Designed miniproteins, single chains, continued (3). Designs and how they scored, part 2

Each design is a single chain, and the fold is of that chain. pLDDT is the mean over its residues in the fold that is shown.

## One batch from the design tools (miniprotein)

Design m8036
Fold by ESMFold2-Fast:
Structure m8036 (fold): chain A 75 residues (1-75)
Amino acid sequence: MKLTEEEKKAIWKVLKLLGTRPDGRVTREEAKAAGLTDEQVDFLFENFDTDGDGTIGPAEAGRLARSLEAGELVL
């Protein structure tokens, strides 16, 4: 449940990406292009791509922000 430093960095990076996107959505390829590792991308999509559509969007952004704020994974 508690986030590691690597997991916190992954969440922080994807939140930054979401903030720059007009639609508020990020694909796995966009995350990798922005410098996230394969491990960070896998962690993010396994835990936050709840719709299984291959993207992280506005619904997931709220959970990402809450998880980072709490220092633990909010599912």
Scores: mean pLDDT 76

Design m8037
Fold by ESMFold2-Fast:
Structure m8037 (fold): chain A 95 residues (1-95)
Amino acid sequence: SQKLKNNIISALKQGNKESAAKYLIKLLKTEKNKNKLFDNLENIGKELGLNGVSKEVFPFQKFIAFFYELLSRYPNFFSSAQDKEIVSIFKKYFP
């Protein structure tokens, strides 16, 4: 969803990591195919760079580490994950 991607970019540019995490969670929960999900994550990283979000604001490598920690805890693509827990894990990588 372009609207969700725009909301993520806007939130990150404003330093609103909590809102960015919530929009990312919504985007990630819509995809049930693991291979497509990984492709979508790589494309999000590329799109963030093209829209001027710096690596200091959103380091893609930390985003991948965050995603792998989520996947290890919630192998069914976060369907059983509570938003507060996901935000807590996100803040671990983006303090």
Scores: mean pLDDT 65

Design m8038
Fold by ESMFold2-Fast:
Structure m8038 (fold): chain A 65 residues (1-65)
Amino acid sequence: MVDALVYLQMLVDLGYISEEEFKKLKPLIEKDPMMILQVIRKKQVDVEEFQEKMKTYKFDPSKLV
């Protein structure tokens, strides 16, 4: 659960999706965490670059509330 929402927030912070898209996708991903893979695929995210940036990404947990 937490990991999928962290990935979603990272997509906003990196500019792949908007804050508005985040708000719409958050409840869907909370119900089905695998939806994050569809979002990554649709936005043509470079998976290798995304994984590399995730290693250094400092997530703010307050963004989940």
Scores: mean pLDDT 70

Design m8039
Fold by ESMFold2-Fast:
Structure m8039 (fold): chain A 66 residues (1-66)
Amino acid sequence: VEELRERARELLDSLPAEDAALLVEKFSESGIEGLEEAVKEIAERRPEAAEKAREAGRLLKEILEL
């Protein structure tokens, strides 16, 4: 569990601050559905960040399901 959280944090730290904040905020408000919305929004605004955003979202989803 801790390893997944640390890896998610590292990915979030490597994203633009706005994108990382959006992922965390949407996750806190709407869980998995919020994560999916945030990743889609990031991919539309910054395609270069899309892969990291998807990976961070996947890890956050796995943490939530634990």
Scores: mean pLDDT 75

Design m8040
Fold by ESMFold2-Fast:
Structure m8040 (fold): chain A 79 residues (1-79)
Amino acid sequence: MTVEVSVSSTTVNVGETVTVSSSAPIKQILLLDAKGNVVKKSDSGATSITPTKAGDYYLAVISESDGLPQTSVHPLTVT
């Protein structure tokens, strides 16, 4: 089953909280830099993440549907 994931914004300021909505339970949110390195992890089961440094990133949202891990990737620009 395909998991539907949406983010509150793709452009935020430093210290501004990004919220994530998912049709399946969220296990974790990862903030990735442009090279794919994990620079921040949410707490397990969290639905939000707050970037602390300006830059171009990706949000990797890990959820579970029908016992299978699902990952949704969204670009995020932090100013």
Scores: mean pLDDT 81

Design m8041
Fold by ESMFold2-Fast:
Structure m8041 (fold): chain A 80 residues (1-80)
Amino acid sequence: SILERLRELAEKEKNPRIRAALEAVIDAYERRVPAEVFVAMAEGAIRLIETMTRQGEVSEEFAEEIIKTLEELIREHEEE
């Protein structure tokens, strides 16, 4: 599932801020928070990852995979 892929990416992420943001998104999804809250949290994680990638703290390829997975999860949540 998309959520399991995100969990695997979070476990592989060495940056504690990005890992914490991804874990927060996963927890929000599992707790079934309102869609608007979930989307805001996921978009916040995407913005954090983009900023840290620009600062050289995350590889562009790994960041792209995480962002793509988060965008897929947002789409699935919005379709429900």
Scores: mean pLDDT 81

Design m8042
Fold by ESMFold2-Fast:
Structure m8042 (fold): chain A 80 residues (1-80)
Amino acid sequence: MVEAEVLSLEKVGETYRAVVRVTVDGIEVVLDATITPDGRIDLRPLNLEAAGQLSAEQGRAAAEAAARVLEKATGVKLTL
């Protein structure tokens, strides 16, 4: 099960800065997101211990879930 929630979203110039909480199989990871005007997204975990508990598959699912909720919040088509 993967759930994602936007905790904060701010537009700084032409770029969005966001913090997203993603829960994957009971593991909560907080991601710092930077979204460029061309729709490129850069994701960085803020809670490294929790992020380290994710498998590669779970990490991919978390990144995809974060991208989807940020697309909905910003209206920008995002590319990982």
Scores: mean pLDDT 81

Design m8043
Fold by ESMFold2-Fast:
Structure m8043 (fold): chain A 92 residues (1-92)
Amino acid sequence: MPVKVGLTITLTNTASETVTVDLTAMAASTDPRASVTVSKSSVTLAPGETATTTATATLPADEKVEDGSATLPVVVDGKLAGTAKVTVTRLE
């Protein structure tokens, strides 16, 4: 049975300018064995703004998934624009 996980994604703009993050493009660049569906296709953040969105990922049945979190750099047009904290929760 495929493993389904809920993702809570907290985006923070650390740049001095307004940034638009394409969440659909980010999802498409993940592990090809994972199917990721985002609740919102993009987020626009003013400098220092934080926004939270959700996604669901489906992984093959052979993947071991644990609750956890990771912080990823957000790059827009080749420049570091902020951070994304992703929290993973397994859904039975």
Scores: mean pLDDT 70

Design m8044
Fold by ESMFold2-Fast:
Structure m8044 (fold): chain A 97 residues (1-97)
Amino acid sequence: AAAQQALADATARSAEAKRKIDELVKENPEAGKAYRQGEGDAASRASKLTPEEAMALADEYWKKAQELRDKDIVEAAYWYGAAHGAYVVAAEKLANL
């Protein structure tokens, strides 16, 4: 039950991060490269963590992205990408418990 709820939360948050990435790419095409780099970097880091640690890391990346959203679209895209990558890894780890 707890693992199912955590998986649902990680899945929902990854989907929300992807929607934000799609919005930023429409505003600035350079965001496309930035988010893919962020996803790759974060997935590599999160792969070595527990599901709970990966989720916490993704939440920190999400906060950073939101702070940057109106200041630097390309930098914000990197951190939304990083959040998405970490949430996806957290969800995969939770699904395999």
Scores: mean pLDDT 85

Design m8045
Fold by ESMFold2-Fast:
Structure m8045 (fold): chain A 70 residues (1-70)
Amino acid sequence: SMEELLAEAEKLGNEAIEKIKKGEDPDEVMKKLQEELGKILEKASDEERKELKKLWGEYIEKIDEILLEQ
C-alpha cells in the first residue's frame, strides 16, 4: 500500500539523518539512501511514485539544513 511504502521511505530517511548526525560521511549515506529509495520507486505505482518523490525532496531539504548547521 502507499502507506507502507511511505513508512518504509520515512524510516530510511530518518536512519540517514541519524547516521549523518553521528558523523558518518554524508555523501556515502545519501548514495545508499538513493539506492534503497530507487528500489522502492521501481515497484511503486505512478501515484505512489509521485508521493515518494515529494517525500524524497523533503528529506534532501532536511539533510541540507542539518549540514549547513554543522
Scores: mean pLDDT 80

Design m8046
Fold by ESMFold2-Fast:
Structure m8046 (fold): chain A 89 residues (1-89)
Amino acid sequence: LPPVFPAPETLSDEEAAKLISEKYGFELETAKKIIEDSKKQLQKLKEEGRISKVTDTHINLVAKAKAEEIYLGEDLGLSRIALGINDNS
């Protein structure tokens, strides 16, 4: 069964950056940095053995959570929760 994800959350890093920029009013370069930081955090978790692989869907979820926290000016722990999602396959 397909997971219940909106189609925009399965887009490439470039499209995800554009969507974050448009939705939250960030400059495209800021949105790209959020995605890159999300990739680095997930890669570190993979190296620590906490996740088996880094997926585009997981990167997009973490990036959206980070963008929301930055937009609100608050650390809501959303990115930490998103990092704990287990893409078992």
Scores: mean pLDDT 67

Design m8047
Fold by ESMFold2-Fast:
Structure m8047 (fold): chain A 66 residues (1-66)
Amino acid sequence: GIDVRGIVSRLARKAAEIAKKYGLDEAERFVEEETQRLVDEGKFTPKQAEFLRRAALNEARVLLNS
């Protein structure tokens, strides 16, 4: 099965790094592009990708405030 928690954690860490260097808008764009790629590859539905995007960005915000 697909490791959803591993995907969220990986996206969140990369998004936090991008946000530190380039700002939150660039981090959000990165997460949207990566989750759209997973939909295009048939690994997730658009609704599942929306969940992953939201979860990853929420976790990235926590990482930025730590």
Scores: mean pLDDT 86

Design m8048
Fold by ESMFold2-Fast:
Structure m8048 (fold): chain A 72 residues (1-72)
Amino acid sequence: MFEEAVRKIAEAYEAAAKQLTNPEAKEHLLRAAEAYRAGNFAQGNKHRDEALSLLSEEERKILEEELKKAAE
């Protein structure tokens, strides 16, 4: 149950990363996904915040849309 929710969030970050052109933001989203899959929420949150600092408003919207799909 919790593992499924975390997996969906990780998949959302991976899906968003594939749509980004900024390589640093892509790397941080992929590392956040990997950390969440491993249950390391502190590392996941750190990489999420690093990615968000690098994303444009358009790229942040892509991440929000993927996360919204994962929550459904």
Scores: mean pLDDT 81

Design m8049
Fold by ESMFold2-Fast:
Structure m8049 (fold): chain A 59 residues (1-59)
Amino acid sequence: SRVVDTARQFLEMGGYEILDEEAFEALVAELAAEHGDDPGALPPHLVPRAIELGLVRRV
C-alpha cells in the first residue's frame, strides 16, 4: 500500500524502528479510514498512537 509505504518512510526518517509490521499496517489502515489517506494528514495521528501502542521505538 502506498499509504503504508509513505507512513513507514516518514517514521524511519524520524528515527523510529517498526517493531510489529502487521499491527503497524492495521493502525495505518484504521487512521486512513478515520482521517483520510492523505500522507500529509496521517503523521500527526500516526506517530503518537504508534508510540503509545508500543509498535515503534526511537533508534
Scores: mean pLDDT 77

Design m8050
Fold by ESMFold2-Fast:
Structure m8050 (fold): chain A 101 residues (1-101)
Amino acid sequence: SKRNELILRAIGLLLRVIGLEEDLRRLKERLKEQPYNPEAARLLDRADELLRRARRLVMEALELLKDENADLKKVEELLEEAERLIEEAERLIREAKELLE
């Protein structure tokens, strides 16, 4: 069913957000232990903002999916936007990690 497909998609995206939030937390701790790197700090702050937005979109999609009459097109659009934000955050986290020796 399309609903079950979207539920699994939402859960998958939420797990990706949780993993990236853990990576972000570790990198922010590492940033505090080194001479201040303003570029790395900027990238991590931007990634944090994107992950917070992605989490909200995934949680909204999951809430809509509780209703059997949910607008599945709206859910799909929320999850597509969340995935875009996750991909951008992942790229920024990778760039910040490269800046932090």
Scores: mean pLDDT 90

Design m8051
Fold by ESMFold2-Fast:
Structure m8051 (fold): chain A 102 residues (1-102)
Amino acid sequence: MAAFARLTPEQREAASAAINRVTAEITDSSPEDVALQGRAVSLILGAALAKAGVPDDEIEAFLARLTPEQREAVRRGIELAKKGATLDEIADWAVEEIRQAK
């Protein structure tokens, strides 16, 4: 929550749009689908925080509250963003992963 509050309104809107796109692919409420959604959302949030220039120490404080799988997803999102991937590209990848996991 606190890390997300560091985003500008425009950055929050972009992140929310990407998250909504990914969550729209989850049509079942099984524990597996919930876990997959959590990882995909964490991936996008990590990328959005990195693109917004949120300090690494604030991101690490946020990571401490997540599951190990969600932490890995956030770190992967940060790495993809630092390599120049857009939020749309990351959302496309996450959507495809969700579809393949079902």
Scores: mean pLDDT 74

Design m8052
Fold by ESMFold2-Fast:
Structure m8052 (fold): chain A 62 residues (1-62)
Amino acid sequence: LKVGDIVRTKTDVTTHGTPKVTLPKGTILRVVEVIDDNTVKVMAPDGKTFGEVDAKDLEVVE
């Protein structure tokens, strides 16, 4: 994964940190920051909602 990738959740994913948000399987997100090999910061399609999630639970959709 890299910054700018459009990704999809492979399963229901709960974000790290506070507040915790559950993203349903198939949610389309943009990677805005790569924190480490296991954790990325993603942005929802509204452009306002952000969260940190496990990279392994995401797939690139081009």
Scores: mean pLDDT 78

Design m8053
Fold by ESMFold2-Fast:
Structure m8053 (fold): chain A 81 residues (1-81)
Amino acid sequence: SMVEEALEELKELADTIEDPEEFGRKVREILERMVKEGLPISDLLRLIVEAAEYLREKKKEEHLKVFGEEASRILAELKAR
């Protein structure tokens, strides 16, 4: 599914990109793509929760912080539409 593919992409980026800012840039691209492709809000929320749980389990605190900022941004943009 689109959600499972995006989740695996986010996990791979979290494991391969050491710079939190570069990771955040890629996260933003993925989340914006998911919204543009019409991913339902319920599926987007599931994607966000599962990706955040992965980052927390891997103890990637700076990546988790940046991920949370990008997730908050996309959700705020959707609420404003």
Scores: mean pLDDT 87

Design m8054
Fold by ESMFold2-Fast:
Structure m8054 (fold): chain A 73 residues (1-73)
Amino acid sequence: SLVEELRAVLELTRELVAEGNPAAAELAILMVRLVLERHGLPELAAEVEARMRAAVAAGEDIVALIERLIAEL
């Protein structure tokens, strides 16, 4: 399901952040976009990508952003 795939992205993102991977946020945003597109939600995918990029640039935690997205679905 969409929620199960996004939870898998969240789990991977937590691991990348814990390892100090500087690409964690970028990889997470790309994976979230691809998951949403695959589930037939390209408009939501574009909106979520733009929103997450802006939030990360403002210093928001990528893990919290994905948790919030899952809660909104």
Scores: mean pLDDT 88

Design m8055
Fold by ESMFold2-Fast:
Structure m8055 (fold): chain A 58 residues (1-58)
Amino acid sequence: SEAERRSELLKLLFQAIEYYVSDEKRYEEILQEIREKFGEEVANQVKTVVESIKALRG
């Protein structure tokens, strides 16, 4: 369902936020999984959001 897809994307987004500064390899793997499941545009949006959150919070 659409709700299940949104839930999966949110889980991947939270994992991307967690690994962005702690594990670059795992972060790239999560972005690739998002790209494969949701497309390149969504993966790029997630990357932008993660970078923005980290820039604002240190």
Scores: mean pLDDT 82

Design m8056
Fold by ESMFold2-Fast:
Structure m8056 (fold): chain A 59 residues (1-59)
Amino acid sequence: SREELVAEMRELLDRIERLVKEQIDAYTKKKDFDKVKSLTKEIQELAREYRELRERLRA
């Protein structure tokens, strides 16, 4: 349903927000560039999933 898609998209955005904050912390405070790369890939994967759900919502 539309409501289920919206709820899933909100969950994905919340997860992306948490990972972005962790990525910023890893870069600025810890200078853990391997972790930054790992988090960047995970964020990109979640963003792709979000885009697919958004396309389904518009159909």
Scores: mean pLDDT 86

Design m8057
Fold by ESMFold2-Fast:
Structure m8057 (fold): chain A 61 residues (1-61)
Amino acid sequence: SMEELREKAEKTAEELKLPEEIKKEMLRVIDESMENPEVSLEEAENRVLQVYTRGLHKLAA
């Protein structure tokens, strides 16, 4: 569900110590997806993964 995706995203961002801007963007993407009935769970997951990947890149030395 979208709620489970949101909880997982928040926990993952906290555990990996992602930049606050990335965490906020991940949660915003999920919140916007929850408000838009045209966005499927799979589309929301893909959008969150794109933000997450950018966050990981910023953490890489």
Scores: mean pLDDT 79

Design m8058
Fold by ESMFold2-Fast:
Structure m8058 (fold): chain A 74 residues (1-74)
Amino acid sequence: SLEEKIKELLENGGEVKATQDVGIGSSVLRLMPKEDRVPIYVAMLKKLKEQGADSVLLPLNTEEEVQALKDAGI
C-alpha cells in the first residue's frame, strides 16, 4: 500500500524534505489509525532533524499524538 511504501522509504534511507514531502505523506497518514501513524511521524521528524530541519508542522489532532512526539524527544 502507499502507507507501506512511505514506511519503506523512511526505513531504507529515502530523503525526506521538510515541507512538501511531509505534507503529501501526512495527507495519507491522516487516514491511518493513530497507533500506526505516530511511529511514522516520529521517524519522519527524526530524519528531518538529521537533515538539519529546525521545525516541521504535522497534522496532529490529539494530545496523545503530541505527547508521543514529546516522549520521543522531538
Scores: mean pLDDT 54

Design m8059
Fold by ESMFold2-Fast:
Structure m8059 (fold): chain A 79 residues (1-79)
Amino acid sequence: MTVTRNPVVLSDEEIQIIADAFGERFYKMDNEKKAELLKSLAIGLMGVFLSDEEAMELIEENKDKPLAEVLRVLQERYV
């Protein structure tokens, strides 16, 4: 839609900083809360809007992955 959001490509260093800030909490969250956090990070940091279905699929496909790897997969698919 009509809001100009330029997608932002994050460096590996930026992804690691985010993972250090949120990763411990993310690891302890339920899948629904993980999906909600992922949606917030995607829009806030990468300018990417994820649907509930897309966010949940990413969490379920990457359930055993740390947040840093989930963010890389998100960036590869949507940025």
Scores: mean pLDDT 77

Design m8060
Fold by ESMFold2-Fast:
Structure m8060 (fold): chain A 93 residues (1-93)
Amino acid sequence: LDLSPEEKEAASHGRDAYDYAWQARRIDPSASGVLDATIKAINAIGQGDLEKAREYIEKARELASKLPEKAKPYAEAAVEHLEKALEAREKAL
């Protein structure tokens, strides 16, 4: 079955968020918390638990803000893509 455009957009942004969070962790191990929160947010979005997704996105944003300058842009990009994934998922529901 083909996904709706909004479901495809949510899945695409979720994948981008994971890739950016993974890159942040490769640069700095302290970004492991951002990666963990990103994975949990993606899972919550997939389950349609948008309240839990917002909670994990907020946690990822807070952790990203505290990272060293070389890792911070990647973690912030992950959070941006999580927000876009959540928005697309809300439109699909």
Scores: mean pLDDT 86

Design m8061
Fold by ESMFold2-Fast:
Formats: sequence, structure tokens, C-alpha cells
Structure m8061 (fold): chain A 89 residues (1-89)
Amino acid sequence: SKEEEAKLLIESAERTVRGGLEAGHPSRQIGEAAADAVIDAKKKYGYGKEMAKAVVEALRGDPEALKIAIEEAEKRDKEVAEWLKEFVE
């Protein structure tokens, strides 16, 4: 179903972010990729808020990457930035 497809895509994005953290990728690379994933999920698929929640949880181990994700989202999509900030709490 469309809901099952959305879950698989969200889980894939979460694994990609978490894998980058575990591999020691730069916080900027991880943060920018996280912002891109949420913006794309919103624009192409309509599940941006669920994607934002998943990437915030994945980024709990890298506060700098999370900060960068929010800063990039604020430049590109204010609603995505608000979702990311909401799930940091």
C-alpha cells in the first residue's frame, strides 16, 4: 500500500542518516542530507512530518548535524524547519 511504501522510504532514510553518523561523516554532509530527505518527502510524497520525526531521532547522536539540518530547512522550507524544531523537544 501507499502507507507501507512511505514507511519503507522513511526507514531507508533513517538508516542512511544513522549509517553516516556511525561511519563518521561530517556533520554538514549529514545535516544537509537530512534536510533534503524531509523536503523531498514533503514535496514528492506528502509525508514530510513523519520523515522529520524519523531524521530527528536518527540525529540525536549528532547535535551539530541536527542544527545544520534546521538551518538548511529554514533557508528552503519554513514548514520543514518548524517540524524539525518540534521533534527536537
Scores: mean pLDDT 82

Design m8062
Fold by ESMFold2-Fast:
Structure m8062 (fold): chain A 76 residues (1-76)
Amino acid sequence: SRLQEVERRLARLETVRAILESGIYFLESLIKNNPKADHTKLQKEIKELEEQLREVEREIRRLEEEIRRLQRELRS
């Protein structure tokens, strides 16, 4: 069903979000563990991952709203 398709898409994006969050955490840990090094490249990579995470979170919110709408339609 359409609801099942949207739920599967949401599950995939939740996995992507977890991967991006883990990546950011890992890079932040590298900065914390080597405070005297030049972190310019790592900071740029974190910023790029944070932007990707924002995009994924926007799509997750959109799909969650669509799921709520479809659930209401199925009850009508």
Scores: mean pLDDT 87

Design m8063
Fold by ESMFold2-Fast:
Structure m8063 (fold): chain A 68 residues (1-68)
Amino acid sequence: MSRAAAIRYLRELVYRETGIRLSTREAEALLRMMTDKPLEELSREEIEELVRENREYLAQAAEAIRAL
């Protein structure tokens, strides 16, 4: 998918899991922390897997990104 689509999809998943609304910039930073793969090469399924793998730490990671 496109980089913009990947960032938007992550924002939606983070909000559904944690209630935290990330900006576009914060969501991009969070994605880059979770994967070394270029954002434009991520599929929806890969983003869902990254959220699942990091579920336990997702709220802490989102708050840490906001503190930067």
Scores: mean pLDDT 81

Design m8064
Fold by ESMFold2-Fast:
Structure m8064 (fold): chain A 90 residues (1-90)
Amino acid sequence: MLKERTLELLERGIELAREMGDKDTEKTLNVMKKMVEESDDPSIWGSVAIGLALLLRRVIEQETNEEHRKRAQELYDEALKIAQEAEEAS
């Protein structure tokens, strides 16, 4: 459940990075997705969610496209929720 939600959030982040043309972020998020897929440790899912939140915060601060900023904010809020739930599961 928490693992699946973390994977779904990463997939949404990858789609946003693709739409923005940010190939470096897309590549980083694909590596993070593989880490979550290969681990059953909630602490790793939480760490990945925090890492995603930090990347999304930079997007929110630098992006001029209002739609992309709103989507990044929504993903950021969900990443923080996943990180909190992962801490409680650890």
Scores: mean pLDDT 84

Design m8065
Fold by ESMFold2-Fast:
Structure m8065 (fold): chain A 64 residues (1-64)
Amino acid sequence: SKMDEARAEMDKLVDRVIAEKLSRQEVIQELQRWANDLYDNLGLSDEEVGQLVAEFVARLQERR
């Protein structure tokens, strides 16, 4: 599903944030780019994008 595809890309983004030790500002910029991709390329709804952003934040905090 598109949500499973989005979650696979989310896992890669989380790994990159941790591996490269991105700053808070860099994380915000990468999150905005990813969210735009979810809307523009995957055609996800506001509810679906909101759920994925929440999952990203939770996973990043879990990995820290």
Scores: mean pLDDT 82

Design m8066
Fold by ESMFold2-Fast:
Structure m8066 (fold): chain A 73 residues (1-73)
Amino acid sequence: SMEQKEQRLRIFAEASMTLLELMYYYMKASKEEIEKKIEKFKEQIRKMGEELNLPELEEEFIKELEKFLKEVK
């Protein structure tokens, strides 16, 4: 169902954000490491959004990652 497809993308995006927060706040990862990880997560979210046909949800999560990247700067 569409709801199950949305849930798959949401779980991945939420897990990705949690990992980025752990890396940044607790592991003191470098800005370069965070930027590289964000780019990989963006690529995977775009791929999932295309495969699941969820362009609006894809855009929402890409924007969340971009907002987090601004916090790292």
Scores: mean pLDDT 85

Design m8067
Fold by ESMFold2-Fast:
Structure m8067 (fold): chain A 69 residues (1-69)
Amino acid sequence: DELLKELRRLGEEDPATRPLVELAIEAIRRKDYETAAKALAIASQEAEDPEHSARLAALARELGRLARQ
């Protein structure tokens, strides 16, 4: 819930990441954490804001960890 709100906010503040953030949100809803992690890793590279880039990369690592559970 809070994670999905944060992701939506990041996509709204940096439109370059929006399609990948939306893909990640949908993947999370399906509990497909591997796809979500990959989408956010790519989004972090496309982010214009360094703070958004760092946060998306951190979320990608955390979702990747969950995918290995």
Scores: mean pLDDT 84

Design m8068
Fold by ESMFold2-Fast:
Structure m8068 (fold): chain A 104 residues (1-104)
Amino acid sequence: MEIEGVPVSPEEARRLAEESADDPSKVSGVVLLASLSGDWEALRAAMDAILSKKPDDAYAWLGLGRALAKLGDNKKAIEYYQKAKDLGDATTAQRATENIKKIE
């Protein structure tokens, strides 16, 4: 599956995530836009920007794992999902576990 157009470049996604890092609710909007566009490089850049400011953000590790899995790097995706499990609440840990099970 391919995207006909990229509404946000990876660099712009990173900047938007950095500007929104102080408000977790705005971060969710950036993640949703990147996911709907299917630009997994933009999603990765956004998650990297959040983690640069909040390295213990389990949701950002979960998002980074998802982006890497979609980009074909299953080994790194599993590693980052494991970080999300270790740092996250029970709900985030459960989501990370389910995502690991989908990777063979």
Scores: mean pLDDT 70

Design m8069
Fold by ESMFold2-Fast:
Structure m8069 (fold): chain A 87 residues (1-87)
Amino acid sequence: AAEAIRRAAAEVAAEAAARLDALAPEVTESPEEVRAAARETLASADIPEELREGLAEAITRAAVAAQAGDREALRAAVAEFAELAIE
């Protein structure tokens, strides 16, 4: 079960990271705007409240890293997202 959740979270994170990477030159949204959008998405996905804050922060960090071209920070954020998704 944890393995399946981690894989699903990793696939979602990989798709999100791939889309962000493709849009990186055009991503001009502030961290606040990204965090708000992430919270809305997680709320509509029935994610438990205790996980929403951490996941939204990880998504925001990934977007900021992508905008900055920081591949190490992006990978760290994706790994953090995957770990939080199994808690």
Scores: mean pLDDT 65

Design m8070
Fold by ESMFold2-Fast:
Structure m8070 (fold): chain A 68 residues (1-68)
Amino acid sequence: MSPIERVREEIERLYEKALKASDEEKKKIIQEMVDLLVELLRQEGVTPESLELAREVDDKISELEKQI
């Protein structure tokens, strides 16, 4: 499995967990999602695939922040 695919699956898992979490846990999960994306971009660089995943992560974080 590619690094992009692995991070996407982990982001989806974290997002689903965050939807059921408390506001404090949502904030922690948002930070985990940001950290995963930053590390991926640091390792893989800026590619069409990493930019697409960055948009997906940004959208998910925005939805979670609306709930806090």
Scores: mean pLDDT 82

Design m8071
Fold by ESMFold2-Fast:
Structure m8071 (fold): chain A 72 residues (1-72)
Amino acid sequence: SSRDEAIRELSRFIGKLKDLFDQGKITLEQVKEEIKKWLEEVKKRVDQDTYDRLKSVADSFLRDLESQEQKR
């Protein structure tokens, strides 16, 4: 389904951002901006329920990254 495709796409995108962040190649602020841009684009091609799910996954990922930075 388009929902499952969008979720897989977000998971791959998050994985790439996490790898770059862990390597010190991208800042937390840059990760937030990249996710914001991705969500703005995907909103144009998915329904509201799918968008809300994707936003929830992205928000959870960002909270986890912020928590990791504060434990240093």
Scores: mean pLDDT 85

